# Ledger of designs, part 105: designed miniproteins, single chains

Each design is a single chain, and the fold is of that chain. pLDDT is the mean over its residues in the fold that is shown.

## One batch from the design tools (miniprotein)

Design m3666
Fold by ESMFold2-Fast:
Structure m3666 (fold): chain A 120 residues (1-120)
Amino acid sequence: SKVEELVKEIEKITKEMEEILEKLKEGEISPEEAIEKMTELLKRMSELLEELEELLKDNPEAVEEVKKAKEYLKKAHELLLEADELLRNGAPREEILEKFEKALEYVKKATEYAKKAAEL
């Protein structure tokens, strides 16, 4: 179904964000590059959640789960903005990495709510 394809695309984006964080931890990409790439992926994921909400609009329980997913994506974006501010102010690498790790936790939470919505 189109709902299943949207969920697969959301899961793929989450995996791409995990790979970005691994590269960042290994020093293969800069924090600036990681912020740019993850911000674009969050924007794409937000668009997919809006499409998912429209497809599920006649199911109030499913819509509520999509709204929870959207709130977790918003929290992830706010953490990336905090990471950018820390980076611009010369904060320790470990403090910046903690923001990225927490942002990914919220993305994974958003993905779980999107999957739950699709099962309803």
Scores: mean pLDDT 91

Design m3667
Fold by ESMFold2-Fast:
Structure m3667 (fold): chain A 65 residues (1-65)
Amino acid sequence: VKEDVEQLLSSAESLQADADRFSALSEQLAQDPESRDLASEYKRDALSFQSAADSALELAKKLRE
């Protein structure tokens, strides 16, 4: 199951990168009042990716016992 754990860790890393990217885009867009709604959407997307990353890490931990 080492390969499964490594795959989950890799997926969590990728999802964390997506979360960080959307979080940064949200902060940039929040500087423009006309882009607030889009900034809010990107912030929600960042949180969704973060949640998925956390879930992958928890599953990897369970597989390691």
Scores: mean pLDDT 82

Design m3668
Fold by ESMFold2-Fast:
Structure m3668 (fold): chain A 100 residues (1-100)
Amino acid sequence: NELAERAFERAVAALEAGDYRAAYSYALAALGLLDPSVIAPFGLTVEEVRERLERGELLPIPESEISEVNAYRLLGLASLALNKPELAEKYLQKANELAK
């Protein structure tokens, strides 16, 4: 899924810049494009995610979800979904370290 890969690349760039809201939003978008059940709890559809990505808009994620830990965790899950296990291990390990 080219759009999911592109969203993931934007998530990585945002994470490296310390923009955890953008990192979380783009990682969730990548996951939601691959598995709609991931975005359903946020009241989002795959079409809404596509439209927001096309407009350069972040997903409407509650502030309570946004943290460095959650950004790394979601990026790790997105890495797994995109068959990038080495990146997934790196990001999930970092999330675990930050949660302590």
Scores: mean pLDDT 85

Design m3669
Fold by ESMFold2-Fast:
Structure m3669 (fold): chain A 94 residues (1-94)
Amino acid sequence: EEEILEKAKEKLKKGLEELENNERTLSEEEIKEMEEKAKELEKYPEIIKKFEEEVKEVLEELVKKHPNASKDFSQEVNKLIVESMKEILEELKK
């Protein structure tokens, strides 16, 4: 269980580092996919809570680095968070 959370946290960190160098606007298709994944995750609030606790410091550091983050940057961050939580859910189902 801890290994799954740690792996998801490391993937999030790498994604955020790449995003800081290559900010872009998400397509409507990517936004829809993110929203569908987020809706599925709402059925598993325990996973959301555990992941939020594990990445709290990472997200607080990101906010300090980007206090005036663009809407596009925030959308890409949300996509990375949703994808990381979805990976945790899939691993826990195995």
Scores: mean pLDDT 75

Design m3670
Fold by ESMFold2-Fast:
Structure m3670 (fold): chain A 68 residues (1-68)
Amino acid sequence: AAETYRLAAELFRAIADGDEEKVEKYRQELLKRLSPEAVQNLEDIARSDPELARQGARVLERKAEELA
């Protein structure tokens, strides 16, 4: 659970930064843990508002720390 939140935070940051190589890296890591539909939904949310995605990454990182 904690690792999944960290990976989702990294995906959100990569999308906000427009770093498509990191997006692909974290997409593949999340696909080992989540369904393709769930991963696509995370990407769609982040791409709809990249600046809010950057803020969301902080929330997800904090959640990962709480679960560790």
Scores: mean pLDDT 82

Design m3671
Fold by ESMFold2-Fast:
Parts: structure tokens; sequence; C-alpha cells
Structure m3671 (fold): chain A 87 residues (1-87)
């Protein structure tokens, strides 16, 4: 189900965030990649738009070397998607 895929994606993102200091760029890139794969599974236009905007923001932050903020943007938005699916 979409709910299970979002829960799995968030768990992976949270684990990468805990290890951000070990490889900030690599971990942030992987978090963005997980979010991009999740975006392909979302058919709700509002959730799709919000996650797509978060991915673009995170990619911009990544290009600026702001890996911590890139990771935070992805983590927050995937968590919000999960919360809306549970409501």
Amino acid sequence: SLLEKVEEALARIEELAKRLDEDPEGQAREMIRIAEELLKEIEDPALQKRLAEAIETAKRLLAQGDYERAAEVIGVEVARVLAELKA
C-alpha cells in the first residue's frame, strides 16, 4: 500500500539523518533519491505537488552545500505526507 511505502521511506530517511555527519552530501543525496522514488507512487495531486516542491528545495540546498537543511526539508515533508495518509 502507499501508506506502507511512505512509512518505509520515512524510516530509511530517519536512519540516514542519524548518520548525516558520516557523509553529509551522500546521505542528503540518498534522502532526496528516496523522496523522488516515493513521488512516483503518489497519485494525489496535492501531496504530489508538496513533495515535488520539497524535493526541488532540497536539491537547491544540496547544490549550495547546505546538506543538513536539505535533509530536514525531505524528512519534514515525508513525515507530513505520512500524517495526511493516516488522517
Scores: mean pLDDT 88

Design m3672
Fold by ESMFold2-Fast:
Structure m3672 (fold): chain A 87 residues (1-87)
Amino acid sequence: SPTVEELAARLRELAAALKDQIPDATVETAASAAEAEARARAFAAANGAKNVYVLEGEGAVVAVATSASSDPSDNPKAALVVVAPAA
């Protein structure tokens, strides 16, 4: 399974590829799953978002928050992705 740093590197490449759709996507690493989720929730709260998504894989957790708009047909303009070791 990929390490936290390898997964973060691949997610940064994906963010760069999606820059025309989500211009302000940021990928970070955190020391714990709890810290990753806390950062994603803080980003969501600051950007008017209601939901944070937490995805668990073998050895890693990915917490995702996107900026919310009042128009659900629009792609989010900003996103935060935080990768951390699972437990």
Scores: mean pLDDT 77

Design m3673
Fold by ESMFold2-Fast:
Structure m3673 (fold): chain A 97 residues (1-97)
Amino acid sequence: AAAAIAGVRAAADELEKLADESPNPTQRDAIRAAAGSLRKMAEAAEQGDGITATNYAVAAALQAVSLSFIPGADPELVKRAIEAARQGLRNVDAAIA
């Protein structure tokens, strides 16, 4: 569980770094929102709140998908951000078990 939670936090940190690379304010805010959901998921999982952790995981997944719909977004940053979010989300089952 601890390693899985650390993996979620690492994914959130990577998303924050990717947001800083974007010149598009809407893309930056969207990537940061996904990072925020992953951080809250990790916090809930650490507290043993699997329901809240699952809710934030769903929010992060939906936010990651929405990155593809931002006008003027850098497509390479979109791809990298979705991959980072997916990497974090792969830890969900182990974090809440």
Scores: mean pLDDT 82

Design m3674
Fold by ESMFold2-Fast:
Structure m3674 (fold): chain A 73 residues (1-73)
Amino acid sequence: DIEANAEKAKEALLRGVERAVEEGRAEEMREELERQRREAEKLAAESKDPELKEAAELAARAAEEAIRYLEEL
């Protein structure tokens, strides 16, 4: 289930953000999330595989949400 896997990945990502902020690595985490978002957006745009495209779109949205969450902490 692509959606269920994406939800678990997002939860792990948000927990990673919290840990990075607590450890004083917020800027490093933000740069990593920006890289992940760009790569996911590229895969979503270029992929012809509908399952990979859907997974990439969900990953890009998760990274965007994680960046927003990081900025609000």
Scores: mean pLDDT 83

Design m3675
Fold by ESMFold2-Fast:
Structure m3675 (fold): chain A 108 residues (1-108)
Amino acid sequence: MSAAEGEAAANEAGGLLASPDEKKQKEGAKRLGELGASPNPAVAGAAAEAAGGALASSDENAQKAAAEAIGAIAASPNPVARAGARGIAGPGQNEEGSALAAAGYAAA
């Protein structure tokens, strides 16, 4: 999967999370979790961003599906995906500073 293909897939899955249909919300959450498991940091980052955007939704079911997707991304072996998920789901935790430092070091 190319970075552009993964980014497009993450945007599509994010659209499913914003759907009023619970089945589509669950499908979106599953797709974002799978994309977050990608070894490609651009794809994993796009998945975390799309899931984070859905948390801002006024739809409680969309927020729940987004939280599920973030949990799956946080379990990813990709450190960029894990750092992104922690930044969205748990700002202010002591481990957040460590995750952000690790992401900063990866960029250097």
Scores: mean pLDDT 67

Design m3676
Fold by ESMFold2-Fast:
Structure m3676 (fold): chain A 109 residues (1-109)
Amino acid sequence: MKDEIWRILYKNADLKVDPESEKIYREELEKLFKPEAIDEINKQVDEDFLSGKIKPSEGVEKFIELAVEMAEKDPSILAVDIPPEELRTAVREAIENAQKKIKELIDKL
């Protein structure tokens, strides 16, 4: 799943996939969630995409919804203490921070 899920996230973020970008997204999400939780959410997003339930452009929103739902049921999946009401915004900000870091790296070239 290392290419498939990150390609879905990048497509929604208007970014093209490369190994450095994938690393940056993963590192930002790991600040909020345990790696196992990220893998479970990605698995569900991938299954919904492959079954035709969602389009690639819906991947980010589906990731956010599943992440919030899982954390509400089991807060132990979180790497940090974030209230459920703020988690949706925090996940979106993590994705946006990854996008900004990728752009900053490109701008330094």
Scores: mean pLDDT 70

Design m3677
Fold by ESMFold2-Fast:
Structure m3677 (fold): chain A 112 residues (1-112)
Amino acid sequence: MKEEIRKKTEEAKERIDAGEDVEVSLEVLDGDEETARAANEAALELVRHNAEVNKDVRLTIRLRFVSPAPLAEVRRRYAELTAPLGTGLAELAAENDLSGLKLEIEFSVEVV
């Protein structure tokens, strides 16, 4: 999963550099805090890269969290794991025009 996130991030950066609209979907399974951290870091890296290189590119980032736990617990847990995204985005927005950024966070509950 971390390797897949890295590959998607690298491919997305290349497309931003080419002036292409980019959509990236990152999936995190419950209990995988390392993948959650990697996904958050990848999202911030893509936003920063887009802001610095090509402001006119539409960047869509989808973070999907999958858990068999009750939805309220999943939402609380992953909100805590994604809190650094909010801080990083606020800092980037203060210095850069984030026009064209769309960030979607999805919580999915799978009953086993």
Scores: mean pLDDT 71

Design m3678
Fold by ESMFold2-Fast:
Structure m3678 (fold): chain A 60 residues (1-60)
Amino acid sequence: ATAERYRAEAERHREIADQLDAESDKLAPTDPKKARQLHIRSVAHRVRAVGLEWEAEMAA
């Protein structure tokens, strides 16, 4: 029950991180400061996804 929810949430965080990385790459040549901020946010989402996958394993 809860394991499936954690896996779904982890996948959503990975999707958000991928979108943030893509936007960061697009902005890097024109707005490197904002590109850096988006990249930092993408890393935070990826770290959260790893934690949620760990929670899913514990809940299974």
Scores: mean pLDDT 85

Design m3679
Fold by ESMFold2-Fast:
Structure m3679 (fold): chain A 84 residues (1-84)
Amino acid sequence: GSQEQILQRYLNEIEQDAEEDGLEIDESAKQALIEIAEKNEAYPYLGTIWNIAKLHAREEESKTVTLEHVEYAAKRLQLELPAR
């Protein structure tokens, strides 16, 4: 559907930004981005979530954006986390 196309567009932009910055994205972080966006219907906020997660990873001198970085960004934006 169109929502899946929007999600794929944002994910492609995030992956390109990560590659340009020399960052890797952990698979669990990618899954968390998808689940947070779907749970909150927050596809337009994917870029914002990514930017906060990326900045937090850089603050920790990490070359990989992890699940913890994505969860930090979601909490900062007051979004619901994936159920566990």
Scores: mean pLDDT 78

Design m3680
Fold by ESMFold2-Fast:
Structure m3680 (fold): chain A 61 residues (1-61)
Amino acid sequence: SAALREELRRRAREFLEAHRERFAGDLDLAVKSFLTSAEAARFPASYSPLLAEAVREVWAE
């Protein structure tokens, strides 16, 4: 749903902003870090592909 997508993108954006300096342009590291974070643990494990896509979409902004 649109609401779920926006929530996932907001969480990914907050995570990336908090850890921007750690990733230094490494998108794969950013995706892996988010998926193993406490923030991602709030969602079911089945959401991992959606969470990874949210990181990629926010990264491209």
Scores: mean pLDDT 81

Design m3681
Fold by ESMFold2-Fast:
Structure m3681 (fold): chain A 80 residues (1-80)
Amino acid sequence: VEEFIEQIEKLVEETEDTEESAAETVKGILNIVNSTPKEKQAEVLEKAIEQLDKLLERLPDSIEVQLSLGTLGGLYKSVS
């Protein structure tokens, strides 16, 4: 779990203040979540949502980040 969380944190840290960089980060986070075992998905999703909220504060007009927060929130409700 910690390894997945560290990878998500690194992706957000490396994100540039551009929509293209945000879109790449979003895809990376979704790939990590999809690769996470079902029993650990809730914890990884909580961290992914937290990190994307932080990224949205940096890029408030990012459509990709906004849409991904909706998608991950829906997934979190289905696994929690």
Scores: mean pLDDT 79

Design m3682
Fold by ESMFold2-Fast:
Structure m3682 (fold): chain A 66 residues (1-66)
Amino acid sequence: AAREALIEELVKTASDFLRANGFSDEQVQDASAKIREEATRLLEAGASDSYVRAYVGVLVAEELLK
């Protein structure tokens, strides 16, 4: 489904970005699981693609600030 494709795109993009910034495979897996869960929740609640993309960006930024 289109929502599944968006979720997988966001998870892949975030995972690739975190790996490029020196995160371990374990940290990337944990962040990816959180991103997938939150993106799924927001899309099921009727959030726009743009809103979900922006929110995932915030989640990735929070990982960088740890």
Scores: mean pLDDT 82

Design m3683
Fold by ESMFold2-Fast:
Structure m3683 (fold): chain A 119 residues (1-119)
Amino acid sequence: HSIEENQEARDDMARRFFENAVRMVERGRPSAVGVVGLMVAMTRLLADRDGVGGLRESARLARDVAVALSKYPDQKRGADLADRLARAADESARLAERDPEAGRRALDTAGDGLLQEAG
């Protein structure tokens, strides 16, 4: 456990999340709800830890996942859901800059909608 944890460690964790999301979709069958659930949970976690910055980081990661998934014909639905989460995170970040509670409510509403569409 290094006290020198910083940007490099966070970048590695973000990359692992991105790769894990892609791998879950590539594993096939049960994974649409799982991928969306993981992404929504991570977005909420980053928002709780880093506020607006966490939401914007989640938006970037979700957009990267959407781009990666769009390269696979069988993953178009996953790519669409990831892109929608990215937009929801950006919108929640804008709301949270003025009203953190409104941003959180918007994120929860969008997350629930994405989970329903995935299932």
Scores: mean pLDDT 70

Design m3684
Fold by ESMFold2-Fast:
Structure m3684 (fold): chain A 87 residues (1-87)
Amino acid sequence: SMEEIEELARKSSRAQHRAVLITALNMAEIVEDEEAIKQVREAFEMLDSGDEEKQVEATILGLKIQKELMGKVAPALAAKLARLRAG
């Protein structure tokens, strides 16, 4: 739920904020979602601002992207693996 995402973001350390964005970026790159990649890169800039409110907002965005892409990652990786095994 949105409340669970917001609570997790508020309780996250600086290292956890960054880890969330790294995971979101990796998922977006695997899925080849250019808009999600752009949004995560903008979120890293928010994280680097030193503003706690912006850091929480960046983490919420990263968690939302992870949730949206989660179902697409496994099929994308399976397709890449099938191509590698065929060559």
Scores: mean pLDDT 84

Design m3685
Fold by ESMFold2-Fast:
Structure m3685 (fold): chain A 71 residues (1-71)
Amino acid sequence: GVEEIDAQSKLTNKVIEEEEKQLKGMREEAEKKVKHATDKAYSIGETIAEEVGKQMREKENEKIAEKLELE
């Protein structure tokens, strides 16, 4: 009857809702891992850029000092 169709639809909707909830959790975990890896890569890149910049400034300062001392 109509009541059996309604009960089956309700059960199907509950299964879909539970599967969607599980998929959402899995997507959120995957997004967290991607964000963490991306943030780490950017952080490493920034540290390398800062260190290279410091080394370049030290070399430039050394050249200026040499010119001023007339070595």
Scores: mean pLDDT 79

Design m3686
Fold by ESMFold2-Fast:
Structure m3686 (fold): chain A 111 residues (1-111)
Amino acid sequence: SKLEKAKKLIDELVDLLAEHDRAHPGVNPFLDPAFLERAKPILEELQKILDEMTPKEKIEVTRYLYDALRKRADYEFFRRLVASLDQLTDIQRDLAIHSLIKQLVERAKAL
């Protein structure tokens, strides 16, 4: 299903984020061209799937990403990102995660 494919892409993205944080503790991967180039095919495919999803499915995917990030909060960047997201309402968090994915795709395409 599209949902299962999106969850797999999220797992791959979170693994890349964890690898980056392990190699470069505290460095923002979203500003690193090397990270963005590696993440680009995952981000583009994830955005395509999200664009084809219903609002309910999109919420499920954004919440899956949030949960995946929380499970990896032993990494410095993930801890800070999760702390920022934890301060938001559920609706604000869903919107923030959607906006983040879109911004990352745009940054990756600009490389």
Scores: mean pLDDT 81

Design m3687
Fold by ESMFold2-Fast:
Structure m3687 (fold): chain A 55 residues (1-55)
Amino acid sequence: SLELDLDRSVEILSYAVEITVLSKPSVQKELLAKDPSFDVEAEIEELRKKIDELV
């Protein structure tokens, strides 16, 4: 339905924005400074997987 299609589009956009933020060098630097073991690429991959499930 139109409602479900709109909700799906909003979710995809939300995950895409999170990926964009996590891809910024300044954000990655701050995250790694707080937790050097934090896997930014794994987090981005998880978000991409969520987008794939919605497409």
Scores: mean pLDDT 78

Design m3688
Fold by ESMFold2-Fast:
Structure m3688 (fold): chain A 100 residues (1-100)
Amino acid sequence: SDEEIVELMKKNAKELIEEAKTDKELVENFGRVMYLMLLDPRVSLETIREIGELFISAIKNPKIKEAMQETIEAILENPGDLELFEKKMKEIFELVKEAE
């Protein structure tokens, strides 16, 4: 399943490149969050893939996109705070599920 995770991450990366054409600053700031996750040994590749998919789903909905922008800003202000990161990402996940 590691090969499946890598293929899903590649698909997510392509979607992020397309979204960067419309909202470059948001995608760049999310890239900074992804880089912080890659540096944290407590964060798995599966979690990184799931967060990438969550971001793509969130930004497709204008109301959730605003909440995601605020979430990214809060995480970047508190780098290494895994509890804050998990709490904020759970809130976005719940918003995405309610919108489906």
Scores: mean pLDDT 80

Design m3689
Fold by ESMFold2-Fast:
Structure m3689 (fold): chain A 80 residues (1-80)
Amino acid sequence: SALEAAEEGIERVKAAKSPEEVVEAAKEALKRLYEEGGITEESMKSGIEGLEELLKKKASLDDIKERAIGGLESAKDALS
């Protein structure tokens, strides 16, 4: 379900040990959320692009985690 995708994504992001792992976990969660009808295709693409831009700028692990968790929690709240 879309809720499960968001919850599992948040857990994976929290467990991630590098910015790259955060982006991989968040991208998978966003794609699952879209497939389950939890978010629009535009929201999925925008979220992925934003995270990839943070990687290019060498944002800290904490900054990328905050961005990814915030987006996934917002999606989860919208589904409740």
Scores: mean pLDDT 84

Design m3690
Fold by ESMFold2-Fast:
Structure m3690 (fold): chain A 59 residues (1-59)
Amino acid sequence: MSISDENVVIGLRISVLVYGRPVQEVAEQFGVSKSTISNIVAGKASKENLEKLRKAVEG
């Protein structure tokens, strides 16, 4: 099953910005770096960062 990049970005922004979840906790949940989550939340997500997150969520 494929998760759209848009849904992943929206979910992460809601978790961090609305619920105040620590970036480190979210990064550990998906097995990615803190910098990857920070870049996605800040709207600076590169194709490489989205690919890393998608691979962690789907794999």
Scores: mean pLDDT 66

Design m3691
Fold by ESMFold2-Fast:
Structure m3691 (fold): chain A 55 residues (1-55)
Amino acid sequence: SELAAKGAALAREGGAGPAAARAMGGVSQIDHEEGMSEEEALARARAGGAAAPAG
């Protein structure tokens, strides 16, 4: 989804490699579907990207 793509992009901006960023994007979509706001889900992806392996 578009939200997953945005989450992946923000995770990459945070420092994640491509595979980790894609996983973070998927988590953003799930978080939003479970009631988290789009902005909160994307902020978590960015923070997760900073902690993920660079690739």
Scores: mean pLDDT 74

Design m3692
Fold by ESMFold2-Fast:
Structure m3692 (fold): chain A 83 residues (1-83)
Amino acid sequence: SQIQALLDQFRAQVDEQLRRLRESPDEQKPLLASISMAVMTSMRVEIEVTGRRLKVPEEERERALREFDALYAQFRAEVEDIL
């Protein structure tokens, strides 16, 4: 599924962003966290737009958005733990 491939790509990107954030100097962490949050918001829009454009079944689109929302919640919790 193209939507599943997109989610897998986003999971990899989130993992890399968290690694970079953990390894960054403390003074840079708030700015990098803010940038990462903005990127995550654009990822959610990408999933919604792509799902609708490709006429992906509603149940699959809803599942993808739920998986992304869970990924985003995990990302925010990890960011709070790092900061």
Scores: mean pLDDT 84

Design m3693
Fold by ESMFold2-Fast:
Structure m3693 (fold): chain A 84 residues (1-84)
Amino acid sequence: MAKVEALLAEQEALAAKETDPLLKALARAALEAVRAALAGDEEALERALEEVRREAERLLGDREEAERYRELVRGLARKAAELA
């Protein structure tokens, strides 16, 4: 737990310093997905991942790449929960 929580805190601090609003929104959605996975909240995880897909589509302009990015974030969030 402690190591994953420290990484989340560092990533939240970096996201807070991001000046690009699209990158900031995407980073915050990804962090919410990780927090939901750590809490075991499957509904919150799916909501956060849909937000990741929407923000990634805004940034990338490509729905298929945004869906691939969502699945990458899902894998990372699941792995973070396993390591906690």
Scores: mean pLDDT 78

Design m3694
Fold by ESMFold2-Fast:
Structure m3694 (fold): chain A 79 residues (1-79)
Amino acid sequence: MSSDVQKYSGMLIQLIGLLQQAELHIDRGDVDAAQRSLEEAERLIEELEKFIKANGFSMSPVKQLRKRLEELRARLAQV
């Protein structure tokens, strides 16, 4: 349904924004802010997974964003 698609898209945009903020904080050397953004992104991924399962949307975008989260975590752990 259109309203569910809009909510799904909004959650994806918010998640992408959190991951982008985490990357910017890593680039600036702000480790604490980067860690907080990654924690918020992980919570949003869990909410998005529940929403997708309830509404029958594809899990594929969330799996890709989870990989991005793990990549950013790995970069932060190498500091």
Scores: mean pLDDT 82

Design m3695
Fold by ESMFold2-Fast:
Order: structure tokens, then sequence, then C-alpha cells
Structure m3695 (fold): chain A 70 residues (1-70)
């Protein structure tokens, strides 16, 4: 429910080129305990373009690595 809404907002941010907001939404998804696999599944369910899906997953991977390194 709320997780799906965050992913929808993430997709809109990426489509608008608002990568600052996209990164903030990725951090919120990580804080909510959303896995990479869950994010990928929701993105596929939403039918987003492969480019948007790739960008979202790359932003997720970047933020996850950054948190783990801290």
Amino acid sequence: DEIRKLVEELVKAIEKGDFKTARELIRQLLDAGVTREQLEEILKELGVSPEVRDLALRLYDFEERRRKAA
C-alpha cells in the first residue's frame, strides 16, 4: 500500500528528471525495509519503461552501498 505509493512517486520523479527527489524516495524505501527484489517486482507491475526501471534499481544499489559503507 504505502510502499507501492512511494515507488509510484519514485517513477514520477525519475520521469521528470528530478533525481534529488528520486534519491530521497529510494532512501525512504530502504528505511521501510524494501528489498531490491520487491522494488524490481513493483516496477514491473507498474509497467514502467526498461530505462526508468534500470535507473531506479541503479539508484537503489547506490544508496544501499552508501548506507552499508557508513
Scores: mean pLDDT 85

Design m3696
Fold by ESMFold2-Fast:
Structure m3696 (fold): chain A 76 residues (1-76)
Amino acid sequence: SLKEAAERVKKAYEQGVEEAKRLIDAGVDPRELLERAKQGILDVAEDYRKGKLTPQEALERAAYYIGVRKAAEEAL
């Protein structure tokens, strides 16, 4: 259902935020995480353009990296 699809995107975002916060607490530079997240979003867009990802898979992967980016930006 559309509701279940939206919940998966939300969970992917929350996972990205949580994982990035754990890495920052472990001493990873937030600027490095920010650059990884930017590259991850670009890679998702390219894979979707090439037909390697469904719309749902692309949204979930992008949401994860958007979550990583948000946590990294808040730590700067």
Scores: mean pLDDT 90

Design m3697
Fold by ESMFold2-Fast:
Structure m3697 (fold): chain A 74 residues (1-74)
Amino acid sequence: APEAAREAAREVVEKAYKEGKIPTFDELMEAARKAAKDAGETLSEDELRRVVQDVMDEITRKKFKEERAKLAAK
């Protein structure tokens, strides 16, 4: 499992969201690729894309839930 790539992508997305921004898919791909390389892992383009898509979806869902909860609160 590409732990380093997933962790790096997650950090980039979370940091951007905390700053009120959404990182591009390309930015996440670059971060994941660099982290995988730094960890000594070589992932295919398809594997990196899947990791980034999964992380983006997880964080987007989390932010959507937070937004919905705040909207429901008075």
Scores: mean pLDDT 73

Design m3698
Fold by ESMFold2-Fast:
Structure m3698 (fold): chain A 74 residues (1-74)
Amino acid sequence: GSSGLEAARAGATAAASAEGMGKPYVFGDENFGIGIGEGKGEPVTIYADSAEQAGILGAMAGNMGKTVIVIGRG
């Protein structure tokens, strides 16, 4: 739901801020996508069953320094 998506966005933003060594990140727009971090490998797309799960997966990928697109439908 909308509240879950907002929680996921807040989590993603917090993860990006904690990472916050000037690393670029992309906030998703279409299909509730969330892009976090800039990896040296190929970008990874992760699909989540909920916005809450998307936030968790996005935070994990961000901590690993990977470029990730997380798509959740809440």
Scores: mean pLDDT 50

Design m3699
Fold by ESMFold2-Fast:
Structure m3699 (fold): chain A 65 residues (1-65)
Amino acid sequence: DTRAAMLVMYISSLKIAGASIIEVEAKGDHITVKIKLNTPQDVADAEELKATAEKLGVSLTIEEL
């Protein structure tokens, strides 16, 4: 799925930018992101992930570690 691939690329860009993303799992059309919410910026990054997934129509679960 191209939309799921776009979300994974966006997640990778956030991780490169310093987001506390620990793990990304893709299972079919569902993406699970495991993240530590260490800073207010980490919380903002998680909310941007949710918004981006909604825009792309991709199922996303964010798990706080």
Scores: mean pLDDT 77

Design m3700
Fold by ESMFold2-Fast:
Structure m3700 (fold): chain A 65 residues (1-65)
Amino acid sequence: GAMEEAIERMKELVERAARAAGEGDLEATRQVGREMREILAEYKSPELEELAEEADRRAVEAILA
């Protein structure tokens, strides 16, 4: 269903956020952020919010690695 697709999409965005941040790709980082915000605006779910928080954490870790 739509929620399962949103969760799968968000998991993909978590991985893309880490790669873009690690590579210093600011445009890709901004695009991933916009897509995550669009999903969160459409679907109000704790699971999606947790995945978005993980994306931020992993992006910071990738920059510092």
Scores: mean pLDDT 82

